# Ledger of designs, part 79: designed miniproteins, single chains

Each design is a single chain, and the fold is of that chain. pLDDT is the mean over its residues in the fold that is shown.

## One batch from the design tools (miniprotein)

Design m2742
Fold by ESMFold2-Fast:
Structure m2742 (fold): chain A 85 residues (1-85)
Amino acid sequence: SEIDELMQQLLNAKTVEEVKEVGEQIIELAEKLKKEGNLDGLYELYSKFVKAANTFLEKSTDDDMKKAVSDYLDRVLDLVLSASK
C-alpha cells in the first residue's frame, strides 16, 4: 500500500529534512484523495499517520523533527475536517 510505504518511510526518517520530504508526500496524497472524493482512503491515511506519528514522537528525542511531524499531522487533520460534511 502507498500509505504503508509512506508510514514506513516516516518511521525510518533520521533528519528533519527526511521528515519534511515524507511529510510533503503525505500531504500530496491527502490532497489527491480529498480531490477525488476518496474519503475512505483519506480517513485510512489519517488513521495510519496518527499511529506512525505517535510511534515516532515516543522514540524521537529531536524537538525539530517532532515539531515537523506534529505540524504535518495537523495539516492532514485540516484536510480531513475540510472534506467532511
Scores: mean pLDDT 87

Design m2743
Fold by ESMFold2-Fast:
Structure m2743 (fold): chain A 64 residues (1-64)
Amino acid sequence: TQQYQQQAQTLQQSKETLTAQMDAGIQQNAQQSPVGAANVQRGKQDALDYLDQKIQQAQQQAQS
């Protein structure tokens, strides 16, 4: 239904925004601490994997 199509699109936009924000955070942390930068990068990957799974689920619901 349209509700799930809109949810998938909103999640896609959230992923783009989160990626931009976390990339900026990684660059700032790399200047202060390599360990801090690595921790933020891992958190980013986990968050992106979670969002990708949610986007896929929403897309499947939209087709139903």
Scores: mean pLDDT 76

Design m2744
Fold by ESMFold2-Fast:
Order: sequence, then C-alpha cells, then structure tokens
Structure m2744 (fold): chain A 69 residues (1-69)
Amino acid sequence: SSMERQQELRRRIAEQVRLAMRKRGVSQEQIDRTVEALVAQFERFVEQGNQQAVEDLEASAELMERALE
C-alpha cells in the first residue's frame, strides 16, 4: 500500500540523516535521539491517517537531503 511505501521511505530518509550527522562527527547518542524523534513524528501522523502531514514531512526530508549537497 502507499502508506507502507511512505513509512519505508521515511525510514530510508532517517538513515540518510543519520549518515550525514555521522560524517559531521555528531555523537552516536545525539544521532540516535534525533532519528528516534523523527521516526516517532512520522509514525504519529501515519497512525492519525493524516496523509497531507505525512507527505509534507516527506517533502521536507527531501529538501534537507538536497541542502546537504
């Protein structure tokens, strides 16, 4: 389903954020906390069935990825 694909894509984006932070020498503890918070926010919107908020978060994550180039 589209929801399952979006959830998996968000996990991939969270992993890319983790890698970017690791390259900058951020501590593993801070990385884990940041990724956990991001994943929790995505899960909350998915659970509420708020498709628009989920799509907005996905777009924001893509913008962050581009900004790291």
Scores: mean pLDDT 72

Design m2745
Fold by ESMFold2-Fast:
Order: C-alpha cells, then structure tokens, then sequence
Structure m2745 (fold): chain A 79 residues (1-79)
C-alpha cells in the first residue's frame, strides 16, 4: 500500500511539474490526492489516473476536486 501511494504521488507531481506548477504546490496537491484516496479506501493510482487526465482541461485545484469526487463515487459502490 505505501509503495502504491508513493508511485501515485510521484506520478501526480510529475504531471503537475510538466504543466508548469511550482514544485512545492505540486507536492502539496499530490499529497492531498493520496491522502484523500487513503481516507476513501480507494487505490491512490486510480485517483492519480483521473487527476492526470483532468489536468488536460482543468486547473490543478479543479482537477484534484473532480478526481476526489470520482473516488467518492467509486467508494460508494452502491446501486
């Protein structure tokens, strides 16, 4: 679990850096995404996938919010 969280963190951080986000902010946003995934009991790499895709059309804050919403919907997993 910790290794998966580290991989998700590094992936989100790298994507944000490629978008021109400052390193300190990229690290903070990546940590928030990983912490949210852990709280939801959802795979951090899954949140990372959605976050990176959303960064193509949204701001970093909006991408994070929508990625967390996706995790919440999947974690709910009710009909």
Amino acid sequence: MEEEELLAFERIKQALLERGVPEAEAERLAQEAVDAARRLGFPAVGVADVFVELLKSKSPEEALREAIRFGERVAAERE
Scores: mean pLDDT 80

Design m2746
Fold by ESMFold2-Fast:
Structure m2746 (fold): chain A 113 residues (1-113)
Amino acid sequence: SLRDEVIEKVKELAKKYGATDEEIESIINNLNLAFDLLEQVLTPEEREKVLRLVLSMLDAIDNDDEEKAEKIFNELRELIKKHATPEQQGLADGAINYIEGVLGTLRRLKKEK
């Protein structure tokens, strides 16, 4: 599945950037929490679009293209917020925050000396 592809790509990049097994487990747990929230908020088609944006952001981070990563993240945030109902905005914000946290951790690991 596309979700499994994203999870495996995040694991590969975290390992590449020197994450410990414990850090990888934490990253993947947070990513799964984000995706479980998105399943409550978005249709299957909308979730596929979000997952493809996540893959594109992971590639941008790996290529040190921070400008592209930021633009894609803004597109992802807008897509999630646009399709969430007013009652689902809290769940949408939760999912966005977990994704941002995972990406922030990957960026931090990549930049550590």
Scores: mean pLDDT 89

Design m2747
Fold by ESMFold2-Fast:
Structure m2747 (fold): chain A 106 residues (1-106)
Amino acid sequence: VGASLAYKAIELAREAVNLARQGKFDEARQKIEEAESLADEAEKLGFKVYADIARAQVNRARREVLELEAEHSDGETAEKLRKEIDAWRKRYEENLKKAKEMIDSL
């Protein structure tokens, strides 16, 4: 059932963050990828609301994993990861701005 897939996706996202806190970044990234796949399957089965909730948790976990990896990395690797985090924040702000401009144009 799609609701169970969405719930499992949320659990895997939480596991990914816990693995990242332990320095297991490869395993954390794999759990995030698996969680995203399960959220997509939940939506395909018609459970869009559950899939949307799961994707929100997966995206939050993805950001937290990147932040933890950046803190445990040095030099050029840490700089690259921080740049990725900043790019995600900027994209979110740009999407909010576009949504507001569309509303204000009505």
Scores: mean pLDDT 76

Design m2748
Fold by ESMFold2-Fast:
Structure m2748 (fold): chain A 60 residues (1-60)
Amino acid sequence: SRREQLITLLRSFGVSDAEIAALKTVQQLEDKLAQLISDMLTSAVDRALKRRKERLEAER
């Protein structure tokens, strides 16, 4: 089911069973997953930009 797929994805991102149990609807599970993905993407972009800056400074 959609709920089971979302629970599996949330667990793969390190969300606790207690936190997942607090999410009563499929919409709440989807909102949580969307927030986690957004946070991960922002962090990945920030890391990539930092590495690029450090590499450019090292090449000078």
Scores: mean pLDDT 79

Design m2749
Fold by ESMFold2-Fast:
Structure m2749 (fold): chain A 78 residues (1-78)
Amino acid sequence: MEERRRRLQETLERVEKLMKEAPDSLKPIGEQILKEVRRALERELSPEEADLFIEQVDKIIKDLEYSIKLRKKREAAA
């Protein structure tokens, strides 16, 4: 139980950090992810639910990191 809550907390912190770097156009997606992670932290999830949720969010985080990187490259290309 505590181990999965720790991983969810780490996931929340990672998303918050990414959102500080995200352009305004990506903030709504990041806010939705933050809301879902906070909701998961407030709920008593089963081990299976927590594992599935973390896996899904990790995928979304990777997609978000890629989108931020792509937009930064476009901004840097003067």
Scores: mean pLDDT 75

Design m2750
Fold by ESMFold2-Fast:
Structure m2750 (fold): chain A 72 residues (1-72)
Amino acid sequence: DEELELLELAKREAERRGAENAVRFLDLARRAVERGSASEEEVKEAQELAAEEREGLLEALARAAEELERRR
């Protein structure tokens, strides 16, 4: 649950920032966590998306982690 909550919060932050590739990465990551698996193709796509908007992705994750800590 905590991992899925973190990814959902990060996705919302990425959407707010207009970081479309980060949003797609986080959506793929969330689905992989829910399934407990990811294909090689999904991993490659996620790596490419993360590389395109690395700064936006890291900022979204950092803000999501802060929000999650505030909820504890």
Scores: mean pLDDT 80

Design m2751
Fold by ESMFold2-Fast:
Structure m2751 (fold): chain A 74 residues (1-74)
Amino acid sequence: KSFEEIVEEFTERLIARYPQHAAQIRQLTEKFIEETKDFSREEQIEILRNLAKMLAALFDLDLEEVLEILEESL
């Protein structure tokens, strides 16, 4: 999988589970792809894990569930 495919899959899975935050999640993940495009794949994945934790905190989502969705997207 490309990094863009991983982020897209994570985004769509997360929105399917939490549709009330769909627009904001899409905006943040699109910005994330643009801001991280020049980083290595390993750095991109580590920053994506941090983004997942931030999204869970920002929108009061279940952290364990958000991280499971991320791992399923990798």
Scores: mean pLDDT 84

Design m2752
Fold by ESMFold2-Fast:
Structure m2752 (fold): chain A 85 residues (1-85)
Amino acid sequence: SALEEELRLLLWTLRNLAKRLREDPSENQIKAVQTAARNFLKRFEELSKTDPRAREVAAGLQALLDNPSVESVEALAARLEALIA
């Protein structure tokens, strides 16, 4: 399904962002997290019209945009793992 594909792509993206942010905790990497969160937020807001799981993910992406950190990226990734399993 479209939701399943977007969840897996977001999870892969968050894992890579967390790894990069741990290696280089710079403002540029924080901006990369925010850019990714904004792009995925648009897609999950669209999906949220038909699926409550997408609304939960959209809320998580908004929280990540508002307060980006390694911990918040990893927390969202863990929640996505639970939703996919």
Scores: mean pLDDT 88

Design m2753
Fold by ESMFold2-Fast:
Structure m2753 (fold): chain A 73 residues (1-73)
Amino acid sequence: ELRKVTDEDIENVRKAIETVLRSFGAPEDVARELAEEAAKFIRDEVEKNGGYADINALTAKAARRAIERLDAL
């Protein structure tokens, strides 16, 4: 499941996380900012690993972090 991660993969994950956060009642601007943070976290991890990651596992981790940040607000 470890594979090359594309910019399209990261953008799709950003959109998915934004949608999830909005479904939890986050305001549009907050959901966008937290989703952008999650996408940056994913991009940084992918770059550290030479462009490869388990995108499903990394997405789950990023989503959990975004939800935790939302709950802390």
Scores: mean pLDDT 84

Design m2754
Fold by ESMFold2-Fast:
Structure m2754 (fold): chain A 60 residues (1-60)
Amino acid sequence: GPAQRLEESKRRILEDPSFSPQLREDIIDAIERMIEAVDLLSAGTSVEEIKQRALEEKAR
């Protein structure tokens, strides 16, 4: 599913030595947030609820 494809992308970024450590960390963080959003969508959570959760996490 979509989350599995994001996990595969994360693995490829981790295995790619051409990425700087900082860029790698930023991309991995973004992919992990996308995996969480996909899992929530698969569980029936609305896009608006996912957006609200992301805003709450940013406020911390």
Scores: mean pLDDT 74

Design m2755
Fold by ESMFold2-Fast:
Structure m2755 (fold): chain A 92 residues (1-92)
Amino acid sequence: VKEIEELLERAEKAIDEGKYEEAIELIKEATRLAVKLFDEKGDLKTAVVVQLIGVGIISNLELAKRNPALREELEEKVKEDLEYLRELVKEV
């Protein structure tokens, strides 16, 4: 759980620093670990939700890289999704 939280915190910092590729890699790893966490608990529904959130965050970061005019709105959406992912992980 702490490892996932640390990866999500590092990803948010990378976004704040404009390091989108670093943020994407951190989100991929955090999502992978969170999916494994919920799968190992038998919570397949939450594992699927976590995967969908992770894919959404990555997609929005990729779009922000390509479209500077949309960065503010996409970063806001990504930070909302990161907080939701963090809340799901806290349910241990």
Scores: mean pLDDT 83

Design m2756
Fold by ESMFold2-Fast:
Structure m2756 (fold): chain A 96 residues (1-96)
Amino acid sequence: SYQSTKDQLIALNKQLLDAIRNGDVDAANQYAQQMLALAESTGDPEIVELARQAVESFQQAIQARQNGDFRQESIYLFTMLSNISGVLLLLDKKEK
């Protein structure tokens, strides 16, 4: 169900943010990929596309961090969170 997917996505998002805060890039990448796989499991193209955009923004944030561009990292992390919020809103809409 979309509600079950939403609950799992919220848990994964918390784990992703905890990994980012701890500087654990490997764990953060694993959680980001699990979020994408969860979105793909819905079979909903709109949900999958927003999840792909979130993962792309996350990858751009990690690249910016590696280049020492912390301002750009923050912008990409904001974009990632915005796209994750979009997925959660779509899951709510599709549940109805």
Scores: mean pLDDT 86

Design m2757
Fold by ESMFold2-Fast:
Structure m2757 (fold): chain A 73 residues (1-73)
Amino acid sequence: MEEVLKAIEEAVKKYPKNRDSIEEVLKALNDPELLKKRSEEATKLFYDRLVEKHRQQLESLRKALENLRKALE
């Protein structure tokens, strides 16, 4: 773990163009409160996306049933 973090830090020094993204990751790994916050945000986004996808499936089913009902008229 520590050797990997040191290698990443050395890579950031050589290639600063991606520094901001790599520093954000390093801060999260070294700060347990930030890591917890990021984990909670990711969990919420995953749940919200899952709920929205399920809602879209139900709406598609409702439209299919409405079309079948119209075909019977």
Scores: mean pLDDT 66

Design m2758
Fold by ESMFold2-Fast:
Structure m2758 (fold): chain A 65 residues (1-65)
Amino acid sequence: MLPADLQRELARLGRRVLEESGDRDAAHMAINRGASAAVEAYDEKGPEAGKEELRKTVEEALAEL
């Protein structure tokens, strides 16, 4: 399971992505990409790196829309 800190940021960003895109599938795709990248960074570099990678990956996914 995702760490609590990461899960909280994921939920916050998921709501933002849904509001911005208006598309649940696009929101789920962006969040899944972010979660995967964030877990890798979290395990390698710790909680702050995980949260930063989550934010960055979600922003990049939104920019591709």
Scores: mean pLDDT 75

Design m2759
Fold by ESMFold2-Fast:
Structure m2759 (fold): chain A 80 residues (1-80)
Amino acid sequence: SQLEVLQEILEALRTSTDLEELLRFIRSKLPQLPPLDAQILDTLASNALYLDKKGNFGMSRLFRTLMIRVLEARIDELEK
């Protein structure tokens, strides 16, 4: 289900320390999500990795935090 996929991505975001591995995992799950959710998550994850590679760790962490908040909000919406 879409809810289970969002929960899997959220858990990966909370536990993964390798941002490239995390992005590969997220991208593997995107085809199972609605197009808008997939586009938002891909954009945020891609920007987090780009900023990390540029040495902008503060902004990279902000994008990871934004992904967590988006996932928490979408999960809460689908559970209600």
Scores: mean pLDDT 84

Design m2760
Fold by ESMFold2-Fast:
Structure m2760 (fold): chain A 75 residues (1-75)
Amino acid sequence: SMEEKERERQERLNGGSEEGTKKAQPLVEEASRELRRRIRETPLDPEEEQELRSELLTPAVQAASKAMEEYEKKL
């Protein structure tokens, strides 16, 4: 049935998302620690803090995307 196919598709998408999260989590934690360290050493304007946060999270986003793509290739 279409409902069964949609369920299988959702389960596969959830699996890829979980793999991406698992791969990105250490990098997100590292980025959070680095952001806290830099703010502690040099006070940043809210705009500078947002920019730095985006830059530090870029490796985590890339790792998650790559893990999701590799997971989809296995399906």
Scores: mean pLDDT 73

Design m2761
Fold by ESMFold2-Fast:
Structure m2761 (fold): chain A 66 residues (1-66)
Amino acid sequence: GPAAEYGRRAAEAGAAGDAAAASKYGQLMHDLGTGPQAVSGKAAADAGAAGEAAGAWSMGYEAHRS
């Protein structure tokens, strides 16, 4: 679904070192408000905002898996 797709894109952006894109896709997952993937998306957005690209990537990847 869309939440899983945004999680995948957040993970890809994080792997590329693009914290801004990882945060953006994590926020989009949060905005969808769907289950465990939304929680992971929110965490990815928060990590991106704090300047933690690696954290944003890992949380986005977990959202995709969940």
Scores: mean pLDDT 63

Design m2762
Fold by ESMFold2-Fast:
Structure m2762 (fold): chain A 96 residues (1-96)
Amino acid sequence: SIEEILAEIEKLIPELPEDAQKLVEQIISLLKKLAENSPKERDETLRTIAQFVLATVKNLVELIKKGGDPRDIEVLKINLESIKDQLEAELKKIEG
């Protein structure tokens, strides 16, 4: 379920820098609100987005831990920001 995926993402948040923690917390909040307010037909789409966020956060944690290229870290942060912006836009359409 999406709730299980979001719980797995939440466990990784303490391993992120403060800016990325806030961003990921915002994404989780948006996905929860969309899951509560969207028709059941969107469950698979929201689950796919949540899985992509989980994979991105796991990659970001791994890159930070191994001292990876700062540019690769920046790309993953930009991807997360883009997802946040898209989810905010979708929520605004639903909430009117």
Scores: mean pLDDT 85

Design m2763
Fold by ESMFold2-Fast:
Structure m2763 (fold): chain A 74 residues (1-74)
Amino acid sequence: SNLEKAKKEIEKLLEEIKKLLEEAGRISDQVFSEIVKKIQELTKFLKENLDEEEFKKLAEELERGLREILREAS
């Protein structure tokens, strides 16, 4: 399903961001720009494949995952 696919893409993005932060050791302007670009690309994918309510729920899941990664990096 589109939901299953979208959830997998969110999990993949969160793993990629975690690895990027671990390798970089800090959030530079370049690292920040790469993260923003990846989030924007995923957001476009979600909007094209999900309805408004599904999008809102998965956007909240993405936000929670990002907060957890940033908390651990701090």
Scores: mean pLDDT 80

Design m2764
Fold by ESMFold2-Fast:
Structure m2764 (fold): chain A 68 residues (1-68)
Amino acid sequence: ADWLAELRAKAEEYETQAENYRKKADELIKDPSQKEKGNEYKQKADELFDKAGRYRVGVLTAEADAAA
């Protein structure tokens, strides 16, 4: 009955994963020998933020449809 809560939970899950990858990327980029690995982690973080954003848009769209 609460599929909106499921969408929010998925968004939060991916946002948490993305933030973890971003923090790791930031630390790796500080080391010149790890810059490439840092860039990979940054790309993974961006992908996860995009995925989380799609779930957030799903929530907003459903709420807008319910309000219309």
Scores: mean pLDDT 80

Design m2765
Fold by ESMFold2-Fast:
Structure m2765 (fold): chain A 70 residues (1-70)
Amino acid sequence: SEAVELAKEQMESVKRRVKDLPPEQQIRALERSRVALKSRAERDFPEDTEEVNKLIDELTEKYIKEIREE
C-alpha cells in the first residue's frame, strides 16, 4: 500500500532527523509524530487507516526501544 510505504518513510525520516538530539527529545519527537502521522493518514488514506496506524505504532515502539537501549 502507498499509505503504508509513505508512513514508514515518514517515521524513518523523523528518526533520522532527531538522531543527534538527547534520547528524551528523540522519544518526545517520535511520540508527537505518531499522533500527527495517524491524523494525516486518516485524512489522506481513510481506507488504509487501521493498517497504517498499526505500522506507525509498531515502528514508534521499536524506535523508542532502540533509543532506550542505546
Scores: mean pLDDT 83

Design m2766
Fold by ESMFold2-Fast:
Structure m2766 (fold): chain A 92 residues (1-92)
Amino acid sequence: SLGEKVREAVDLVAEGGEEGFEKARQLINESIEEAKKDPETAKDKYLAIQNAVRKLGEEAAKRLAEIDPEKAEFVRQHLEEMSKLVEEAAKK
């Protein structure tokens, strides 16, 4: 499901590593493309993806900030980039 792909993407960013970040971007892009296939629900799905990235990202960053503040900041930056991808897709 779209929610499962978004959660997997956030988890991959939280784990760190270049391969994880690339896979996370791929999963977000796949979620966007899947949302586009159903025009009746596309806008609702984009909003759901963006809200999931924000909520799960905030939870991951908060947890990491207590353990590794530098990693938390890195995760926050990557999640902001993913949120921007969804926002740009929703405008088109």
Scores: mean pLDDT 74

Design m2767
Fold by ESMFold2-Fast:
Structure m2767 (fold): chain A 61 residues (1-61)
Amino acid sequence: KKVEELKKKGVKYVIGDANRGRSLYKTYSLAKEVGATPIIPDIYDFEKRKKIEEELKKKGY
């Protein structure tokens, strides 16, 4: 599984893939599974996340 490979490589950060229309939740989930720090643009709670996801949709992500 990809998570085991990331742990073996000692991944410290998981960067959000919002530019490809991926959910920021996926970044959080992966970071939690590998024990790394999620790096995402100004999204630290669910209220901000919803606003950002709507903004990303407006920009076509």
Scores: mean pLDDT 58

Design m2768
Fold by ESMFold2-Fast:
Structure m2768 (fold): chain A 86 residues (1-86)
Amino acid sequence: TAALEAIENAEKFFEEMKKSKDEGVAWRYRDLVEDNLAKAGISSEQIDALSRALNKWMTGDEKESEEAEKEAEELLKQIRDEVLAS
């Protein structure tokens, strides 16, 4: 489905974001993750939760970044499971 395709794109951009060593490139991937989730029809509440986790990953210390990565992965898994159930 178009929604599942958009979720898969969001997951791919999240992986590219994690591999990026350039802050500007990471911001572009973050925008692409959020845009694709919006295209998939994901709620603003869920996108906001993920956005907060991604911001913490980008701006936090090493411990905060590790915690935020796990939070973002958990949120993306929940979103994927919901789309697959529909």
Scores: mean pLDDT 83

Design m2769
Fold by ESMFold2-Fast:
Structure m2769 (fold): chain A 61 residues (1-61)
Amino acid sequence: MSLEEAIERAVEQLSKVLPKDVVEEIRREMLKVLEDESLSEEEKIARITEIVVRRLAAASA
């Protein structure tokens, strides 16, 4: 799975539990990580995963 596909999948999951405006804000945050040339691929994956896990955990509380 590419990082772009991973982001789309994460947005789909987040859309089930969060409002559309919040999901779009998170999507932009994840896309900024994807576009950040100073980060390695491993750091990008870690950052995107952290964003998704944190937001899903907050929504499940």
Scores: mean pLDDT 77

Design m2770
Fold by ESMFold2-Fast:
Structure m2770 (fold): chain A 48 residues (1-48)
Amino acid sequence: MKEEEIIEKYKKGEISYSIALNEVSRLPDATLERIRRVKAKIEKLEKE
């Protein structure tokens, strides 16, 4: 699953925050920097 798919599923309420972070951490090229960026994107969505 791609990062954008994970974020879209979270926006639609199909997956929880914990599941979204877990899926990002399972991506083949997942780094701490990438995970941190995705967390920031999700937090921005929660504030909108």
Scores: mean pLDDT 72

Design m2771
Fold by ESMFold2-Fast:
Structure m2771 (fold): chain A 94 residues (1-94)
Amino acid sequence: MLEEIANKIVDEALKYATLDQLIERLKQAIEDEFTDPEVRELLLGALEKAKSLPEDEQREMLRRIVRAYLEYKKLKDQGKPKEEILAKVREILA
């Protein structure tokens, strides 16, 4: 379910913004949120890696980054341990 939501968010955003603009918006959102430093580092690292990818792979990586962020928020709201959250974020971004 979160994968479908993440895909819709990215695809909808790309109707009104370039890939570069979406990367910048996601970077600002991640930096502005009270995101755990370790999760922030993983998500920002994935965004930086995305900049070096071909357009099609870049789009797919952005979908995975949004999915990882949504999963992080869900697990944090459920009171899951930080180690479990980090493992899930790493799994999605791999």
Scores: mean pLDDT 81

Design m2772
Fold by ESMFold2-Fast:
Structure m2772 (fold): chain A 98 residues (1-98)
Amino acid sequence: ARATLLPKSVTVAAGETATVQVRVEGDKPVRSVLAGIRADDSGVLTHGGRGAPARPGETASVELQAPDTAGTYKIVALAVDADGRLSVGEEGTLTVTA
C-alpha cells in the first residue's frame, strides 16, 4: 500500500490542532495510517497520530498538533500494513504561524 497526504500543505497557529486526511492507495488493506512531523532520519514521527484501518481508495483522518514554535515543518503520511510494516509515504508541509 501507499499513503497519500491530503492536503499536501496545511497552515495552523502555534499549539493548535489541524486535521489531515491520509488516503490509502494500492491493492491491499492497511492496519492503520500515520501522519506526523518527521524530526530526523530515525523515522520517528511527532506531533501527529494514528488513524483508522483503511481499504484501497479510502481516507482516514489524523490530528496534528502544531509545535509551539512558528516555522515550516515536514509532515509525513505513512500506511501500516497487516504485518506492521511501513508503506511508501508522502511528504507535505505544515506552516505554523505565531
Scores: mean pLDDT 77

Design m2773
Fold by ESMFold2-Fast:
Structure m2773 (fold): chain A 72 residues (1-72)
Amino acid sequence: SEEEKARELVKKVFEKNGVKLTDEQLDRIARAIVAELDLSGKTEEEIEKILSDENITSPQLKYIRKLIFKNK
C-alpha cells in the first residue's frame, strides 16, 4: 500500500537524520506525507530534500521539517 511504502521511506529518512520515531508517530507522519506528496518513484534522498526545503508552503510538511531538524 502507499501508506506502508511511505512509512518505510519516512522511517529511513528520519533514521538518516538521527531521529527515532514510535510506530504511532511514524504512521501519523507517513499519512501526512502521502496526503501532500506523490512518493511514487521517489528515493529516500529525494524525499529528504523535499522535507528539508525552507520554501515548503504546506503546513503539514513544514511541521514534519521542524520535527526532523528539531530532534537532531
Scores: mean pLDDT 72

Design m2774
Fold by ESMFold2-Fast:
Structure m2774 (fold): chain A 99 residues (1-99)
Amino acid sequence: ELEEKYREELEKYNEEKLAELEPKVEELRALAPEMSPEEAALRQRRAAEVAPTLEALQERYEANKDDLEKRFEIELEGIDFTAEALDRLLEELLARLRA
């Protein structure tokens, strides 16, 4: 009975977060629209360095999902923290590319 309300609130939050990230995605694209072999190798290394952080965020999401399901006594499907994970990744990548 509260599932639709909380789902809509979380979907709105995620949508607003994704909208905030579009300018950062454009900045990243502008910095490297076409990658050289050197840039590709550098980004592979950067991706490997960030992978543990994304795994930690995914694990945290699964733990929070269980807690939310118990708290609301409902099943929460399609709710994620991808926008937050993407924001952190984009900021880290932009900082490294500008360094």
Scores: mean pLDDT 53

Design m2775
Fold by ESMFold2-Fast:
Order: sequence, then C-alpha cells, then structure tokens
Structure m2775 (fold): chain A 94 residues (1-94)
Amino acid sequence: MAREHLEEAIRHVEEAIRALEQNDIQSAREHAILALGSLESALLEAPEEARPHIEEAIEHVKKAIEALLQNDIESALEHLRLALEHARRALEAV
C-alpha cells in the first residue's frame, strides 16, 4: 500500500500548494497535515530504496507546517514544493 499512500500524499501536497496560491492558509495547513499522515503511512510499508525520499518529504512537510504557523507563506511554498519533488521520487522507487 506504500504506492497508494504516496499518491494520496502527493495529492494533498499539491492541494496545499494550490491553497497557498489562493491565500487560503487554513486549507493549506489542513492539506499539509493530511500529507504528513499519508507520508508516515507510506514510510511504514515502503521498500528501502523509497525510504530516504519519503523521510525527506516528511521533513519538508514538517518545515512547511512550521512556516505556516509563523505566517511565512514563501517559506511554506518552498518546502511544499521540495516535499512534492521528494514524494515523486519515492513513488518512482515503489
């Protein structure tokens, strides 16, 4: 099920980015939290090759959530985009 959890995480990160582009900080935070949960679920079932990419995606989502709490939209967007890149690399490894 790692692939399914990664696809869900990617969708939530994309929705968080879209929400921030629309200046909807609350929706972005909700989607970032859902993405974090999906990434953590993926990590439990992931093959070794995907694990480092999932761990990097988790770290960037956590940093994005922290930036959103500080109302730092630019930093949050940067970290969400990096999380998306790492999650996509993880998906290629499963």
Scores: mean pLDDT 90

Design m2776
Fold by ESMFold2-Fast:
Structure m2776 (fold): chain A 83 residues (1-83)
Amino acid sequence: MEAALERLREALLRLIKEEEARGAELSIPAEQAVEDVVQAVLRGFEAGADQAGWDEVLAQLEEHREEPAAREMREALLELRAA
């Protein structure tokens, strides 16, 4: 679980930094956005992971499937859900 969460943080940060490199500007710091997502995933696990919440996150990642970081992040989330 901890190793998968660390991979998720790295994948999220990489995705955000790649978007910034393309000229995208975030309203909040990249590190804060990453921690917000990680905390949401942890709360989902603590609450017994509502399927609707998982489906929403996975659908958002599938929309960005062409991005390597988005694919890596989706795989890490599927691994966390299976654990």
Scores: mean pLDDT 66

Design m2777
Fold by ESMFold2-Fast:
Structure m2777 (fold): chain A 64 residues (1-64)
Amino acid sequence: SLEKIEKIVKENLSPSDYQSFSNHLHSNLRVGGGKINIDSLRSAAKHLGMSEETIEKVVKEAEK
């Protein structure tokens, strides 16, 4: 699921924004002990200008 999330984001964001999101995702997982905080993830994606459609794809992969 993490690999699929990173693939979706890499295809939809600039390299710099992808790096920022990837850093957030890894921090989110580390703090949560392997559990993703969905609200935090969604907020980070919105801040980086990710489309609502792409955000929903990422969230669905994160919930698996």
Scores: mean pLDDT 79

